# Designed miniproteins, single chains, continued (2): the designs that were tried, part 23

Each design is a single chain, and the fold is of that chain. pLDDT is the mean over its residues in the fold that is shown.

## One batch from the design tools (miniprotein)

Design m4773
Fold by ESMFold2-Fast:
Structure m4773 (fold): chain A 73 residues (1-73)
Amino acid sequence: MKEEQRELVEESEKEAKRNLEEFRKFLEKLGIDTSKYSDEQLLTIAATAIALRKIGDEIDKELEERRRKKEEE
């Protein structure tokens, strides 16, 4: 079933490229010169940033729920 692997690889590559350009745009908006970084470095940073953002969002939701609970008390 190599077709599934091919599809996953193609989708991953498309998303990586889309996210890479969007990430470069974001960094440039912050005044960072993305030309100093390789695609591999940007992908690593982007992946780490996405993971941290997701974790942060989950923590924020937990804190917000706790804050609401205190307001109800």
Scores: mean pLDDT 67

Design m4774
Fold by ESMFold2-Fast:
Structure m4774 (fold): chain A 62 residues (1-62)
Amino acid sequence: DSGIRRALDIVQNSRDIDDAIRQIRRQLRTSTGSDRIDIQRVLRIVRRSRDIDDAIRQIQSM
């Protein structure tokens, strides 16, 4: 879906976990409906991840 894809793109282009969290939170402020729910799920995964590669792997398994 579009929300997960967009959030995954952000994570893939982020420098590190903190950068990814900041960018996802920015995207979340302008997101609505199912996109918002999906982006929130991705944010929870990113916050629990060790690094960017770990986050990408977990998001791709959603």
Scores: mean pLDDT 84

Design m4775
Fold by ESMFold2-Fast:
Structure m4775 (fold): chain A 56 residues (1-56)
Amino acid sequence: SLKYDGFLLAIPGLTEQFSVEELQQIAIDIMKGKPPENVIYEYDEKTKLAIIKEIK
């Protein structure tokens, strides 16, 4: 996974479609327990950050 400020990415190409700021907001919503329905994610216990895997 690639590390960004406040989140991890499983797929580098997501930054071609979404801004880092949009991905940060998705990660914040995941960590607040309100994940977007179109996002596939995992929690990384080592970094305590969300890993964004796919956005549909």
Scores: mean pLDDT 82

Design m4776
Fold by ESMFold2-Fast:
Parts: sequence; structure tokens; C-alpha cells
Structure m4776 (fold): chain A 92 residues (1-92)
Amino acid sequence: SLLERRPSPEELEAIRKRVDELIAQTDKAAEAGNYEEVDHILDELSRLADEAERRGWGEIVVLLTLAIIHAAVAKIDVLNKQGKLEEWLKEQ
């Protein structure tokens, strides 16, 4: 694709900062037991990952995938601590 390109160093730094902010928000939401907010952050990270993949930005895709894993683990941990994990797994 003609739109596939490597991001600039400035673009990489900006997305890394945004990912760090989203990870920090995930941790705060998880500490508060707000799994719905964690789920919302997961949706945001997934949208960013899809866009980065579409653009061929492999380094950003890896970064976002790791952030998605972090948020998914945080969501599972919150559900487990609230005794909701088994019910949530049955609905998958």
C-alpha cells in the first residue's frame, strides 16, 4: 500500500506517550474496580492497533499489542477479585 510507511521518531514518541497514559489509566481503573472503564480502554487500544496495522507501522502494532495484553490481564484480575470471572468466561 502507498500509505504504508514507517512513523517518524516524533510520531513514535507521541504514540509511546499515549500508550503510557492509557496503561496508567488502566491501572487506576483496575485499582478502582472499574472493569467497564478498562474495557473502554481496551476498545481504544484495539482501534489504535488496527489503524497502525493498516498503515504497516509494525513497531507501533507491537507496542499496542503489549498494552492490550496488559489491559486484558487487568480486566481479568478485576473480575476475579469481584467474583465475576467464572460468569464472564461462560458468556464468552
Scores: mean pLDDT 82

Design m4777
Fold by ESMFold2-Fast:
Structure m4777 (fold): chain A 78 residues (1-78)
Amino acid sequence: SELDEEIRRLSLKAMIAASIGDKETAAEYLKRLVKLLYLKGKEIDEDVFIATGVNLGLSREDAERAVKEGIEEAEKEK
C-alpha cells in the first residue's frame, strides 16, 4: 500500500540520518513518521516511538519532543 511505502521511506531516512550522526534530521523523520501514523488512524504507543528514537541515538528528551510534536501537528490537521 502507499501508506506502507511511505512508512518504509520515512523509517529508512531516519535510520540513514542516525547512521551518519545527524540526530536533528533523524528526529525530524521520527516526528514525520509519528504524524503520518496518527493521521492515518493508527494507534500510537508513545513509549515504543520514544524507545525507537533513543535506539537511533537521540536523547530521551529529543525523542519525547519529536513524538509529541508529531502528534500535535497531526491533531492540527484533523
Scores: mean pLDDT 85

Design m4778
Fold by ESMFold2-Fast:
Structure m4778 (fold): chain A 84 residues (1-84)
Amino acid sequence: SFRDMARAAGLSDEQIDDLELEFRGLSNGKGVITRADILEAAKLAKASDEGADATLAALDKDGDGVITWEELIAAAVESLKAMA
């Protein structure tokens, strides 16, 4: 399962729950987050467009134009390492 992959990457159940809620909200049940989903969220939050491209570049490690659960886990692990 997606949760098993996140646990294998070293995330706590609390961190996984937070990521799952965010992923489900942004992906709208598609199983991936697209650039359009990030732009839609930024538009609803009245945020600048420059952050959306930076977010996609940071999370889309495979360069396929979508953010998978695996890429989101990888980004969360990188964030934890940066905070340590």
Scores: mean pLDDT 70

Design m4779
Fold by ESMFold2-Fast:
Structure m4779 (fold): chain A 68 residues (1-68)
Amino acid sequence: GRKAIIVTAGDKEATERGIKGARENSGATEVEVIDAKDTEEAVKLAAKLMKEHPDWLVGVATEEGVGG
């Protein structure tokens, strides 16, 4: 199955939504969470992971943005 990485800046609710979305909507069988110090670092790390691992599903979960 496809691997999913959720990069988080400490927003637990957004992280949990990201994990659920990866499993239920994207068919991810493996989900890993990577901690970033802030939103900017999370976005930069996610972009790097997407470029280096195009076979992975990469999401960002942060306190900033539309997490509704």
Scores: mean pLDDT 75

Design m4780
Fold by ESMFold2-Fast:
Structure m4780 (fold): chain A 72 residues (1-72)
Amino acid sequence: MVEELLERLLEAARAGDAETAARLAREIVSVGSPEQLREARERLEEALKELIDDPVAAAALHSAIEMLEEAL
């Protein structure tokens, strides 16, 4: 489930849909265990490295990473 939410979040971020990305990040925080949230954060940090040339996608991912870190 967290894995599916992460996939949708990455798709939303790449599409420039920051609103959907933020909503999916909140869902991940609400359903994920601390272990799953740490793994999700690492995967988003890796995706941020790949999407660094897309400022809109990078901003959405940064926001999602912040939300996951605050929940840990």
Scores: mean pLDDT 81

Design m4781
Fold by ESMFold2-Fast:
Structure m4781 (fold): chain A 90 residues (1-90)
Amino acid sequence: KVYTEEEVEEELEVVKKLLENVKQLAAIAKSHPNDPFLQAQLQEAIAQLKEIIKTLEKLKKEHPQYSEKIDEVIEEIQRVIKELQEILSS
């Protein structure tokens, strides 16, 4: 898929909203350790976030003018993935 500049901005906003939802899920999971439903949701979130990073890396190559904004979002995604992995390993 080839993105327009407006579609890149839209994708970044969608990803930011998803990250907010995942952070809320992480907070709930921390309050309910050993909930298998929440653990499954965290594992699915990690897989989805890893695929999003691949998409964003591609967008960064196609639209280098957005590289700074895309890098900020990727760094936030990587932070969230690490937090989710820590919750699952605890």
Scores: mean pLDDT 83

Design m4782
Fold by ESMFold2-Fast:
Structure m4782 (fold): chain A 93 residues (1-93)
Amino acid sequence: MGKSVTLSVAEKKPGSITLKATVTLSKDVDKLTFALFNESGELLGLQTIDRKFEAGEVVEVLFTIPTEKAGVYTFSVADGEGNLIGTATYTIE
């Protein structure tokens, strides 16, 4: 399955990690909402960019999370209507 959304490490410091989420859009959208969830499904962070995006555009967003809690973190991207565009996961051990 092609990953339209990827997570990578942008910065790592004691007690926190900054993840870079990279999203490649397959369609034009008028709004993007980025959400980060922990393993329990609790919302840890939310970012909304209210502008027009074009198909093929690459969008990057940064999330900083504490590293004291191990687990699988899920990043999700939705359009302005709440339709899911993609997800990526990152595991903290």
Scores: mean pLDDT 78

Design m4783
Fold by ESMFold2-Fast:
Structure m4783 (fold): chain A 64 residues (1-64)
Amino acid sequence: MLSLEDQQLVNRAGKAIDDGDVEKATELIKELVERGRFDAARALAEMMKRVTGDDRPLELVEKA
């Protein structure tokens, strides 16, 4: 289970994706990768690709 801090990062990233803020969502996904939360980062990156068509965050997760 994610820590409270990791859960807050996931919630902020999800909101950024819903708002169409691709830059902010990408920054938050990168932070999750740096924290070793690859499953959460991948799920958010896949959501971003599905919602916005931007696959750059998914490439960041796959290279990590």
Scores: mean pLDDT 80

Design m4784
Fold by ESMFold2-Fast:
Structure m4784 (fold): chain A 108 residues (1-108)
Amino acid sequence: SVRELARELLLVVREMVELMRAHARRRAAEVPPHVFAQIDSLLLAVDFALAHFDELSDEEAALLARGLHDGVRWLYAELRPLLSPEEAARLDRLLERADALLAQIEAL
């Protein structure tokens, strides 16, 4: 269902933001302050969406999942040049999973 796909996409986005937060913290001197603000904002937004998920309509859940997917894609594009190839490879796989889930939502 759209709801199951949206929930799974939100969980993948949450994992990506948590990993990006961990990588950014290890490189605090090299990471612009606005990137930390974006990480904190996305983490707050995804946690709020998951906490209130059962209150959302299928359309609202899909809309939030798309918005948070866009946010994590933008954040990752900014952070990716600072990551090691191994760290980037893990996030690349998670983004591929997120993109596939979004494509499934859009096909419904």
Scores: mean pLDDT 88

Design m4785
Fold by ESMFold2-Fast:
Structure m4785 (fold): chain A 83 residues (1-83)
Amino acid sequence: MKELEEKVEELIKKLQELAELAKDDPEAQKKLFELMAKLQAEVKAIVERYKQTGDEEEFLKEMIEVVEKYTKEVEELIKKLKE
């Protein structure tokens, strides 16, 4: 639980940084919106699987993996915008 909470907090902070950097860049805003939509879709799929299986261990593992994946994608966009 604590590991997932810490990773979610990191993702939120990076998303806020990306949003601030993208505020005057419509193309960057579009990419941010697309990333958020993909993240939401993957989280929804994980939640639907959990409803069918009841496997809390698998749910936590998949949630950690998806948060880490999108944190890296957000970091890559931040790097491009800072150049």
Scores: mean pLDDT 83

Design m4786
Fold by ESMFold2-Fast:
Structure m4786 (fold): chain A 96 residues (1-96)
Amino acid sequence: DTLEVLKRILGSLPDGEEIAELIVSLDLPKEKQIQIALALLFLDTLRREGVPGERMIEYFKSTIESDEEFEEIVEHLKKLAEKNEYVRELVEPFLE
C-alpha cells in the first residue's frame, strides 16, 4: 500500500521506483515516508524549472511549517542521497 503510493508520487523521477523502495527501507511512519517522497517531487520540479540551488533551499523551506521539521526532512534526504545518485543531485544545494 505505502510502497505503491510512493511509486506513484515518484513515477516521473529517474530511479523513482528504487527511491520509493529506499524510503520504505527507512522504516518511518507512513506519513513521514509520503512527506519525503513529496519533498523529492518538489525538488525535482524546481530543478527541471531551472531554479538556482539557493532559491531551491528557500522554496523548499517555505513549504515546511517549522525549522525542526525542515532539518528532520533534510537529514532523511541526505541518508537517501548516500544510496542514490539522483537524490544526491537533487539535494546537492543542501550539502556543504
Scores: mean pLDDT 82

Design m4787
Fold by ESMFold2-Fast:
Structure m4787 (fold): chain A 55 residues (1-55)
Amino acid sequence: SEERKKERERVRRITAESLRAIGDLFDLRLQGSSEADLQRLREEHQRKLQELEES
């Protein structure tokens, strides 16, 4: 059904953003970025996830 298709697309987008966030945070840690920089990126990805959930 259309509802099932929309739910699958939503879950896919949320999952993709979550995986991207993990990768970005890992890369910043490997680069020796500050905890403040890591926290900023976490907040940015959290905002993105909320936006996707509300869409």
Scores: mean pLDDT 81

Design m4788
Fold by ESMFold2-Fast:
Structure m4788 (fold): chain A 74 residues (1-74)
Amino acid sequence: SKELLEKAERYRQAAELALRKAQEFMDEATAQAAKSTPEEAQRILAEAQARVEEMNKMAEELLKLGEQLRKEAE
C-alpha cells in the first residue's frame, strides 16, 4: 500500500527530526557547560544527557513503527 509506505516515511522523518533536535540540544548544553563552573558544567551535561537519551528512545520507537508499516506494505 502506497499509504502505508508514505506513513512509514513520515515516521522515519519524525525520527530524524527528533535525533537532529537531540543533537542541537546537546550542542547547546555543551556550549553552556563550557561557560560554567566545573560543578555546574557536570550538572548541565548530566541533565542534557538524560533528556537526549529519552529523545533517542522515542526516535528508536518511531523507526520501529515505520519499519513495521514498511514490511506490511510489501
Scores: mean pLDDT 85

Design m4789
Fold by ESMFold2-Fast:
Structure m4789 (fold): chain A 114 residues (1-114)
Amino acid sequence: RREELREALRAYLEGRMSGAEVYERLGVSGAGIGFAVAFLELGEEAGEPELGEEYALRLLEAGQAGDVAALETAARLFRELAERYAESDPELAERARRLADAAEAARAHLLAAA
């Protein structure tokens, strides 16, 4: 199970697997934030909690390229990371809080420029 989870999540992050294929393999489906939170939980189950942070960073990059919806999802996912890791990894939690604020600011800027 852990190896299967790791392989599927990594393949998705690398663009070698679609969200539909992740659903078929892992039985997890959801759009936007629902899928993102499931990705965090599956990454923890796989023993690779850093996969959740990597996914959030990829959403932030997509958002900076103009995907406003990705910025909203990234901000919410970084908030979730900050809450989940506040006690176990305070450095990750603090980094996640700053990245959530950056995603929110970027989204506000893009919406104001329209």
Scores: mean pLDDT 73

Design m4790
Fold by ESMFold2-Fast:
Structure m4790 (fold): chain A 55 residues (1-55)
Amino acid sequence: SMQERLFAEVRERIAAARSASEAARILVEAMPHLSTEQRNELADLLEEHAASIPE
C-alpha cells in the first residue's frame, strides 16, 4: 500500500538523517499519513537515533 511504502521510506530517511532535528522533521512531515503503530515504531527509532548522535 501507499502507507507501507511511505513508512519504509521514512524509516530509511530517519536512519540516514545527519542530525536529530532532521530526523524529527522527517517524522513530523510523515505522521499524518501513518498508522498509530507505524508512528510509534518511528518514534522509538528516532529516540534511538537521537541518543546515538552527540549533541
Scores: mean pLDDT 78

Design m4791
Fold by ESMFold2-Fast:
Order: structure tokens, then sequence, then C-alpha cells
Structure m4791 (fold): chain A 65 residues (1-65)
């Protein structure tokens, strides 16, 4: 479900020290600007790279597409 994806995205981002990015991607998904799947993709990418700026740039790309 979308709610489960958003919960997982938040948990991932908070676990790596990115609570503001977690708040941002969840808010974007709840507003329908991005999908819950896109929010989860951003979280997974941020965790893989260990770089919050990579996650921020990924969020911007999803908003523009």
Amino acid sequence: SDEEKLKKAREILESIGAPKLAEGVVELARKGVISAEEALEIAELTKKTGDIEVGERAALRKVLK
C-alpha cells in the first residue's frame, strides 16, 4: 500500500540521519506531487549512496518529471 511505502521511506531516511528529507518526500507524496513508490525509490537511493544531497537531487528530478 502507499502508506506502507511511505512508512518504509521514512524509516530508511531517519535511520541514515535524514529526517528533514524524510518529512519532505512524505509531504510531496501526500500532496500527489510524487508517488509513494517514488518516495521509496528516493529513500533507497539515499541509503545506497550514503549521501543526503543525492537524495535531495533525486527528489527534485521526480518533482520536475
Scores: mean pLDDT 86

Design m4792
Fold by ESMFold2-Fast:
Structure m4792 (fold): chain A 68 residues (1-68)
Amino acid sequence: ATLKLTVLDEENVILTNEGKETITLEDGTVIKPGESLKLEKEKVLLGEVEVNGKKVPLTSLISEVVIE
């Protein structure tokens, strides 16, 4: 799974799922392939996600960082 992180400000980011796998966040929110989700930066830095039944740090899936 591959994520793009767009930094909006000090507290807010957008995650875009650029992969082909569905990503599930700890709160049960789902990011499908090609979808974007706005969330707090802290949840990205400290969070885990589930991909194909495996839990991994969210930051391990980030392939691209963009500053807006």
Scores: mean pLDDT 80

Design m4793
Fold by ESMFold2-Fast:
Structure m4793 (fold): chain A 68 residues (1-68)
Amino acid sequence: MLSEEEIKKGIAEVKKAVDEAVANKDLRGVRTYLALVQHEAATETDPLAKAEYEKLAAEIKKKLEELE
């Protein structure tokens, strides 16, 4: 299992990558990150990590809707 610190670091890195894709209007990039995070949320067995990935997926989805 990933530590809480490792999960937070991974989330921060994805958020940065998503923000860069949004700034570039890279819809494909944003959709790719959303799919990856949704897959991680679906396959994660740790309920705390699962909740963090679900929250990140919701944030990315909102950014994607604002771009479309």
Scores: mean pLDDT 78

Design m4794
Fold by ESMFold2-Fast:
Formats: sequence, C-alpha cells, structure tokens
Structure m4794 (fold): chain A 75 residues (1-75)
Amino acid sequence: LSELLKKLEEYRKKVGENIRKKEEVDALTQRYIDAGVLEAAKKLVELYKQGKWDEAFTEADRIAEEELARRQAAA
C-alpha cells in the first residue's frame, strides 16, 4: 500500500509537470511570434523537442530580451 501510494504520487507529479511545461511553451511561443521575435520562438520549440525544458525557457528569454532591447534602442 505505501509503495503503491508513492508510485501514484510520483506519476501525478510527472504528468502535472509535463502539462505545465507544455502550456508555458505554447504561451511563450505565441508571445514571441506576436512580438516578431522569431528566433526566440524557434529556439524555444527546438530545445523543448529535445527535452531540454529549462534551457528552452532560459535561452529563448535571453534571445527575446536581446532583440527587444535592440529594437527599443533603434526606435
């Protein structure tokens, strides 16, 4: 009983984490596309497909911030 409960909790955590990460990736990808930061959107999707979820969010944000900063400086 204790072992089965532990396995069930582990499974629920895994499913919840995957759903949350997918929702974040979809939302961020759309935001980057709407902002015209296509390179950030591409990098996010690429790294997510490779299972590098933490790197996907970090690297995409870095690219997006750099491009948006350049656009603001040029305006």
Scores: mean pLDDT 73

Design m4795
Fold by ESMFold2-Fast:
Structure m4795 (fold): chain A 79 residues (1-79)
Amino acid sequence: NAEEIVKEAEKRFDELYKNKDKMSPEELAKEMLKILQDTYEKLKALGYSDKEIRDLLYPLANKLLKFMEEAGIEKIELE
């Protein structure tokens, strides 16, 4: 269900953050964005609306935005 998918994304964020010293801030932000994109696609495949997905993922999206703010990253360029 949606709750399980979001919890898995939270776990991935936590594991990524534990390894923050092994990658650049830009790389960490890119990996966080990839987790959000993957989670969005999974929820969309289950029939959730864009609004419902936005509301479900807001806490994780906010964590990424806060990290980018603290690291001085204005934008992420995906290669």
Scores: mean pLDDT 80

Design m4796
Fold by ESMFold2-Fast:
Structure m4796 (fold): chain A 90 residues (1-90)
Amino acid sequence: MESVLEVLEKTLEQLKELQKNKAPVEEVIKVLKETAEQLEELGDEETAERLRYMAEQAKELQEKGVPEEEIIKLVIDAVEVMIELEKEKE
């Protein structure tokens, strides 16, 4: 469980750095997919599937013309919620 938390916390740091540097949503999608693959290898398929779903949603929002800054904020907010839920696990 703690290794999953560490991976999510590192992902959050990467996403916040991408937001600060105004990186394109494509870089956010890449980070989400790479994190999902790492979590799947750790045996957390549920969290991996959620991250892959978020990556697909980010792409769809970009195609619909949602501003990249708003998409990145939504992704960061979702990852922060996932981290808080993981911290509450016994």
Scores: mean pLDDT 83

Design m4797
Fold by ESMFold2-Fast:
Structure m4797 (fold): chain A 70 residues (1-70)
Amino acid sequence: GVKPSKEEIEKAIEKLEEAIEKAEKDKVDPSLEKYIELMKELAEKYKNGASVEELVEIFKKAVEEEQKKK
């Protein structure tokens, strides 16, 4: 299967961090604040040694929680 290399994952994390900082500076609406927090958590866990698989599971759980709030 197509899987990102360590180099590509590191670049993706850097881009994610830049996007998070930009979104915070742009005074994101409260409706988006939860997603900003999720992205920060994913970036932090990756830096602390979390696997890509673990990050995917966290993302899936967040999506399921949003679906439950209907």
Scores: mean pLDDT 67

Design m4798
Fold by ESMFold2-Fast:
Structure m4798 (fold): chain A 70 residues (1-70)
Amino acid sequence: SLEEKLAPLDFEQLKGVLAFLALGSNAKVPHPSEYKDRAQILEDLERIKEDLGEEAFEKALEVAIAMVNA
């Protein structure tokens, strides 16, 4: 699941992943400071996934995870 794949990332890394993926989608997301917990970020990532489609989302997600782990 998306939650399991992102479980190793901390809250700040998740905000970075969301910000990166939001740049490539039409989904409107709040400023990173507006998020209170991981669940809100995961919910918005699912909305971005619906907008981009599975294949495009998975490719962009791999890049985003690599960037926040660098």
Scores: mean pLDDT 82

Design m4799
Fold by ESMFold2-Fast:
Structure m4799 (fold): chain A 69 residues (1-69)
Amino acid sequence: TKAVEEMEAQLARSRADPSAGPAVGLEKVKEIIDELVKQNLATTRTDDGVTFTTFSHPAIRGPLELPAE
């Protein structure tokens, strides 16, 4: 899916240059995560204003922690 491909690209960029930060910003990353959740490819939890995302698709490795709002 497009959401999986976009998340793979974001994680690949973060690994290649962690100091550069996310190329598309947090709002776009949240949109990608929402799409993955709709497709049952990710699970999110919000705890004390932080959103924890766990990915179910094998192409996307590891958890991602993002600010909730």
Scores: mean pLDDT 60

Design m4800
Fold by ESMFold2-Fast:
Structure m4800 (fold): chain A 97 residues (1-97)
Amino acid sequence: SLRELGKKMLMDMMDQSVANGDASPVSIDDLQARLAKDPNNPRILFSLGVAYFDQKDYDKAIEYLTRSITLYRQRDPNSPLLVQAERLLEEAKKKLA
């Protein structure tokens, strides 16, 4: 399911953070703190979109996923996270329709 895919992507991001010497679990508050330091980071914005989607806050998920998609298209259009963000955005929009 798209929810399971979103959770897997969030877990993969947490694993990569741990591999870089950051052993702290990633929460929405932690992601917001990271975004405050780097407000145009498409990966952090994607992680926030996934986290809000999992919490069923589809309005916030759409906000962060849209910002992430815009930045990926400008900076890294070949990112696999762009495809994931676009699919998750469409699913979030369907939940509000």
Scores: mean pLDDT 76

Design m4801
Fold by ESMFold2-Fast:
Structure m4801 (fold): chain A 66 residues (1-66)
Amino acid sequence: MVKYKITFPKPVDPLEVERVALNAGAVEVKHLSDTEFIVTVPEERVEELIKALKDHFPDAKIEKIE
């Protein structure tokens, strides 16, 4: 498992972030604020997750934290 911190330039709907991330293979989404989330994903699903997040949220900043 690996963790990514997702930061948005403006507030987003947390339900939409959760939906996109979980559908792309994430196993957990932690809502830290209206602009910050931590997503936990299996290593084999990382590319799918990053692609889905960038496709849906092109301005999102994605950082590996674990």
Scores: mean pLDDT 84

Design m4802
Fold by ESMFold2-Fast:
Structure m4802 (fold): chain A 105 residues (1-105)
Amino acid sequence: KARELAEKGKELAKKGKELAKKGKAREAARLAARGAGYASQAADLAGPGGVEEARLASEAGRLAAEAGVLAAKAAGDDSEAVSRAAGAAVGGIGAEQQGRLMARR
């Protein structure tokens, strides 16, 4: 369950990064935000002792944060896309941190 959510988050983050490079800021921000959401859920479900699941959730969170940053750069003056992209970056960082904490004893 946690592993499945982490893989979905990772896939969405990678697609978001690709769309950001193409200048599709709104779509990139939406995918990055969804990826961050899946990464956060994966980190929560990994729990203490789920080291492998927590590590995958951390990786997904990091990738979602990267996608969020790239989407924000692509958005420029699109305040809605910038806000969503910033939320994805913050959420992704949070998921990465929680995943790292869950991977420790």
Scores: mean pLDDT 81

Design m4803
Fold by ESMFold2-Fast:
Structure m4803 (fold): chain A 80 residues (1-80)
Amino acid sequence: DAAVVDSVLRDIASRDSFDTDQVVAMARRLGLSDQQVANIRTYMARQGGRLTRDQVVDLFARYVDGMTRDQLRARFQRIS
């Protein structure tokens, strides 16, 4: 759903960095599965439990159906 994606991108634009709980909450809103969320938690632990704004956009591009990383980045630039 494009409206849900845009809502999450606005939340990402509101901050410079995000902890694991914030990233997981956004992933849940995007409709990611329990397994996809578990994979994100593992990735976040390897990154020290925090991602930058751009890293969160790049991460979610792996999971948003019908949209490439470059398309999601372009959408984010229009929102932010």
Scores: mean pLDDT 83

Design m4804
Fold by ESMFold2-Fast:
Structure m4804 (fold): chain A 78 residues (1-78)
Amino acid sequence: MKEELEKAITLQLTELSKTKTKEQLLEYAARVALYLVEKEGLSEEEALDIVLRALKEAGISVSREELRKAYEKVKAKF
């Protein structure tokens, strides 16, 4: 379910936040959002909402605009 996906993403981001920069965490989060769209069939808005909540729950302060920009950059590379 969506709540279990969000919790799994939050735990992964929390662990990565110990060793990764904010920029690297944003890129990771953007790649997760792309995976949710491409493999799980979620809309871009739903995927970004899930990942943004996971980032905030992990203690990473980012705006939706920063996340969307990172997502667009990752999407352009694929």
Scores: mean pLDDT 82

Design m4805
Fold by ESMFold2-Fast:
Structure m4805 (fold): chain A 87 residues (1-87)
Amino acid sequence: SMLETMLLGIASELQAARDYLEQGKVEEAKEHLEKAKELALSLNTPLGREIAEIAEKAIEYLEQGKVEEALELVKKGVRLALEAVRA
């Protein structure tokens, strides 16, 4: 379905952000978080809004140098997107 395709796209962008953060590539991670946020907002659902808020907060933490806190939010976003596909 279109919804499953979009949720997998969101999960993919968040997973890319996580992988870049684990490599210390903060700017590349932020680009993928912005893409995840845009995709999540385009769902026009409560879940999409929650994932978008998570992505935005992760970007805020990265601007403050709080990589560990950003990673925890990114992991939460991945879980939410993948759980929604499985439901």
Scores: mean pLDDT 90

Design m4806
Fold by ESMFold2-Fast:
Structure m4806 (fold): chain A 83 residues (1-83)
Amino acid sequence: MEIKSEEEAKKVADELEKNAKTYSKELEELIKQAESGVKNTKDPKLKERLKKAIREAVAGLAGHEIYIIGLQIEGDDSYAKDI
């Protein structure tokens, strides 16, 4: 979703940071289960959709961590200077 204010961005970043750490471990297990499901799935279309979803989820999870760290470094540095 589109963030309209800086305060809202901060809340979202905090939520994402908390969820990203918890989500990372669960995502690893989910990927294992998804791969098992892909082997058991006969529909090639569903197989491709699962592979694409897994790749996007993994990339998104990694991107979330990098994005949050970047925000933390730049945002915190900016706020520390203002304070």
Scores: mean pLDDT 54

Design m4807
Fold by ESMFold2-Fast:
Structure m4807 (fold): chain A 60 residues (1-60)
Amino acid sequence: KAEEIIASAERAMAEAAARGDLAMMRYAGQQGVKALESLGLTEEAARFREEAERRVAELE
């Protein structure tokens, strides 16, 4: 379900951010977007992409 995919991606992004690994943080966000897109959840994928990109941009 979308909420579970987003929660998993957010957790992975937070773990990468804690390590200072911005590349892995971007990767985790992108994997969440792709998972949502593969389920036909294109609106949720678009919103999560914007949120993930915003979070990465706010770090360093």
Scores: mean pLDDT 82

Design m4808
Fold by ESMFold2-Fast:
Structure m4808 (fold): chain A 85 residues (1-85)
Amino acid sequence: SKTFKFDDGSTVTLNDDGTATLTHPKYPHLNGTYKVEESNGEIIGYDPEDPQTKSFGVKLLDETTAELTYRTENGELITVKGKVV
């Protein structure tokens, strides 16, 4: 597995089983383990209760850095940078 820590204190662990675990200190609705698919260079986590809804995306920039994009409960789109830990 590979874990990234992002600048807002969130973490994403890419599991070896085709899932990812997201933890967010401010937005608990995002916390969970998601099935992920790769599309257009982005690893996309879908809502387990609605598999058509994108909960977050992770774009790998290089071997040690990534961008995390997610939507808040108010519909705001946030992108943060992070690095492997």
Scores: mean pLDDT 80

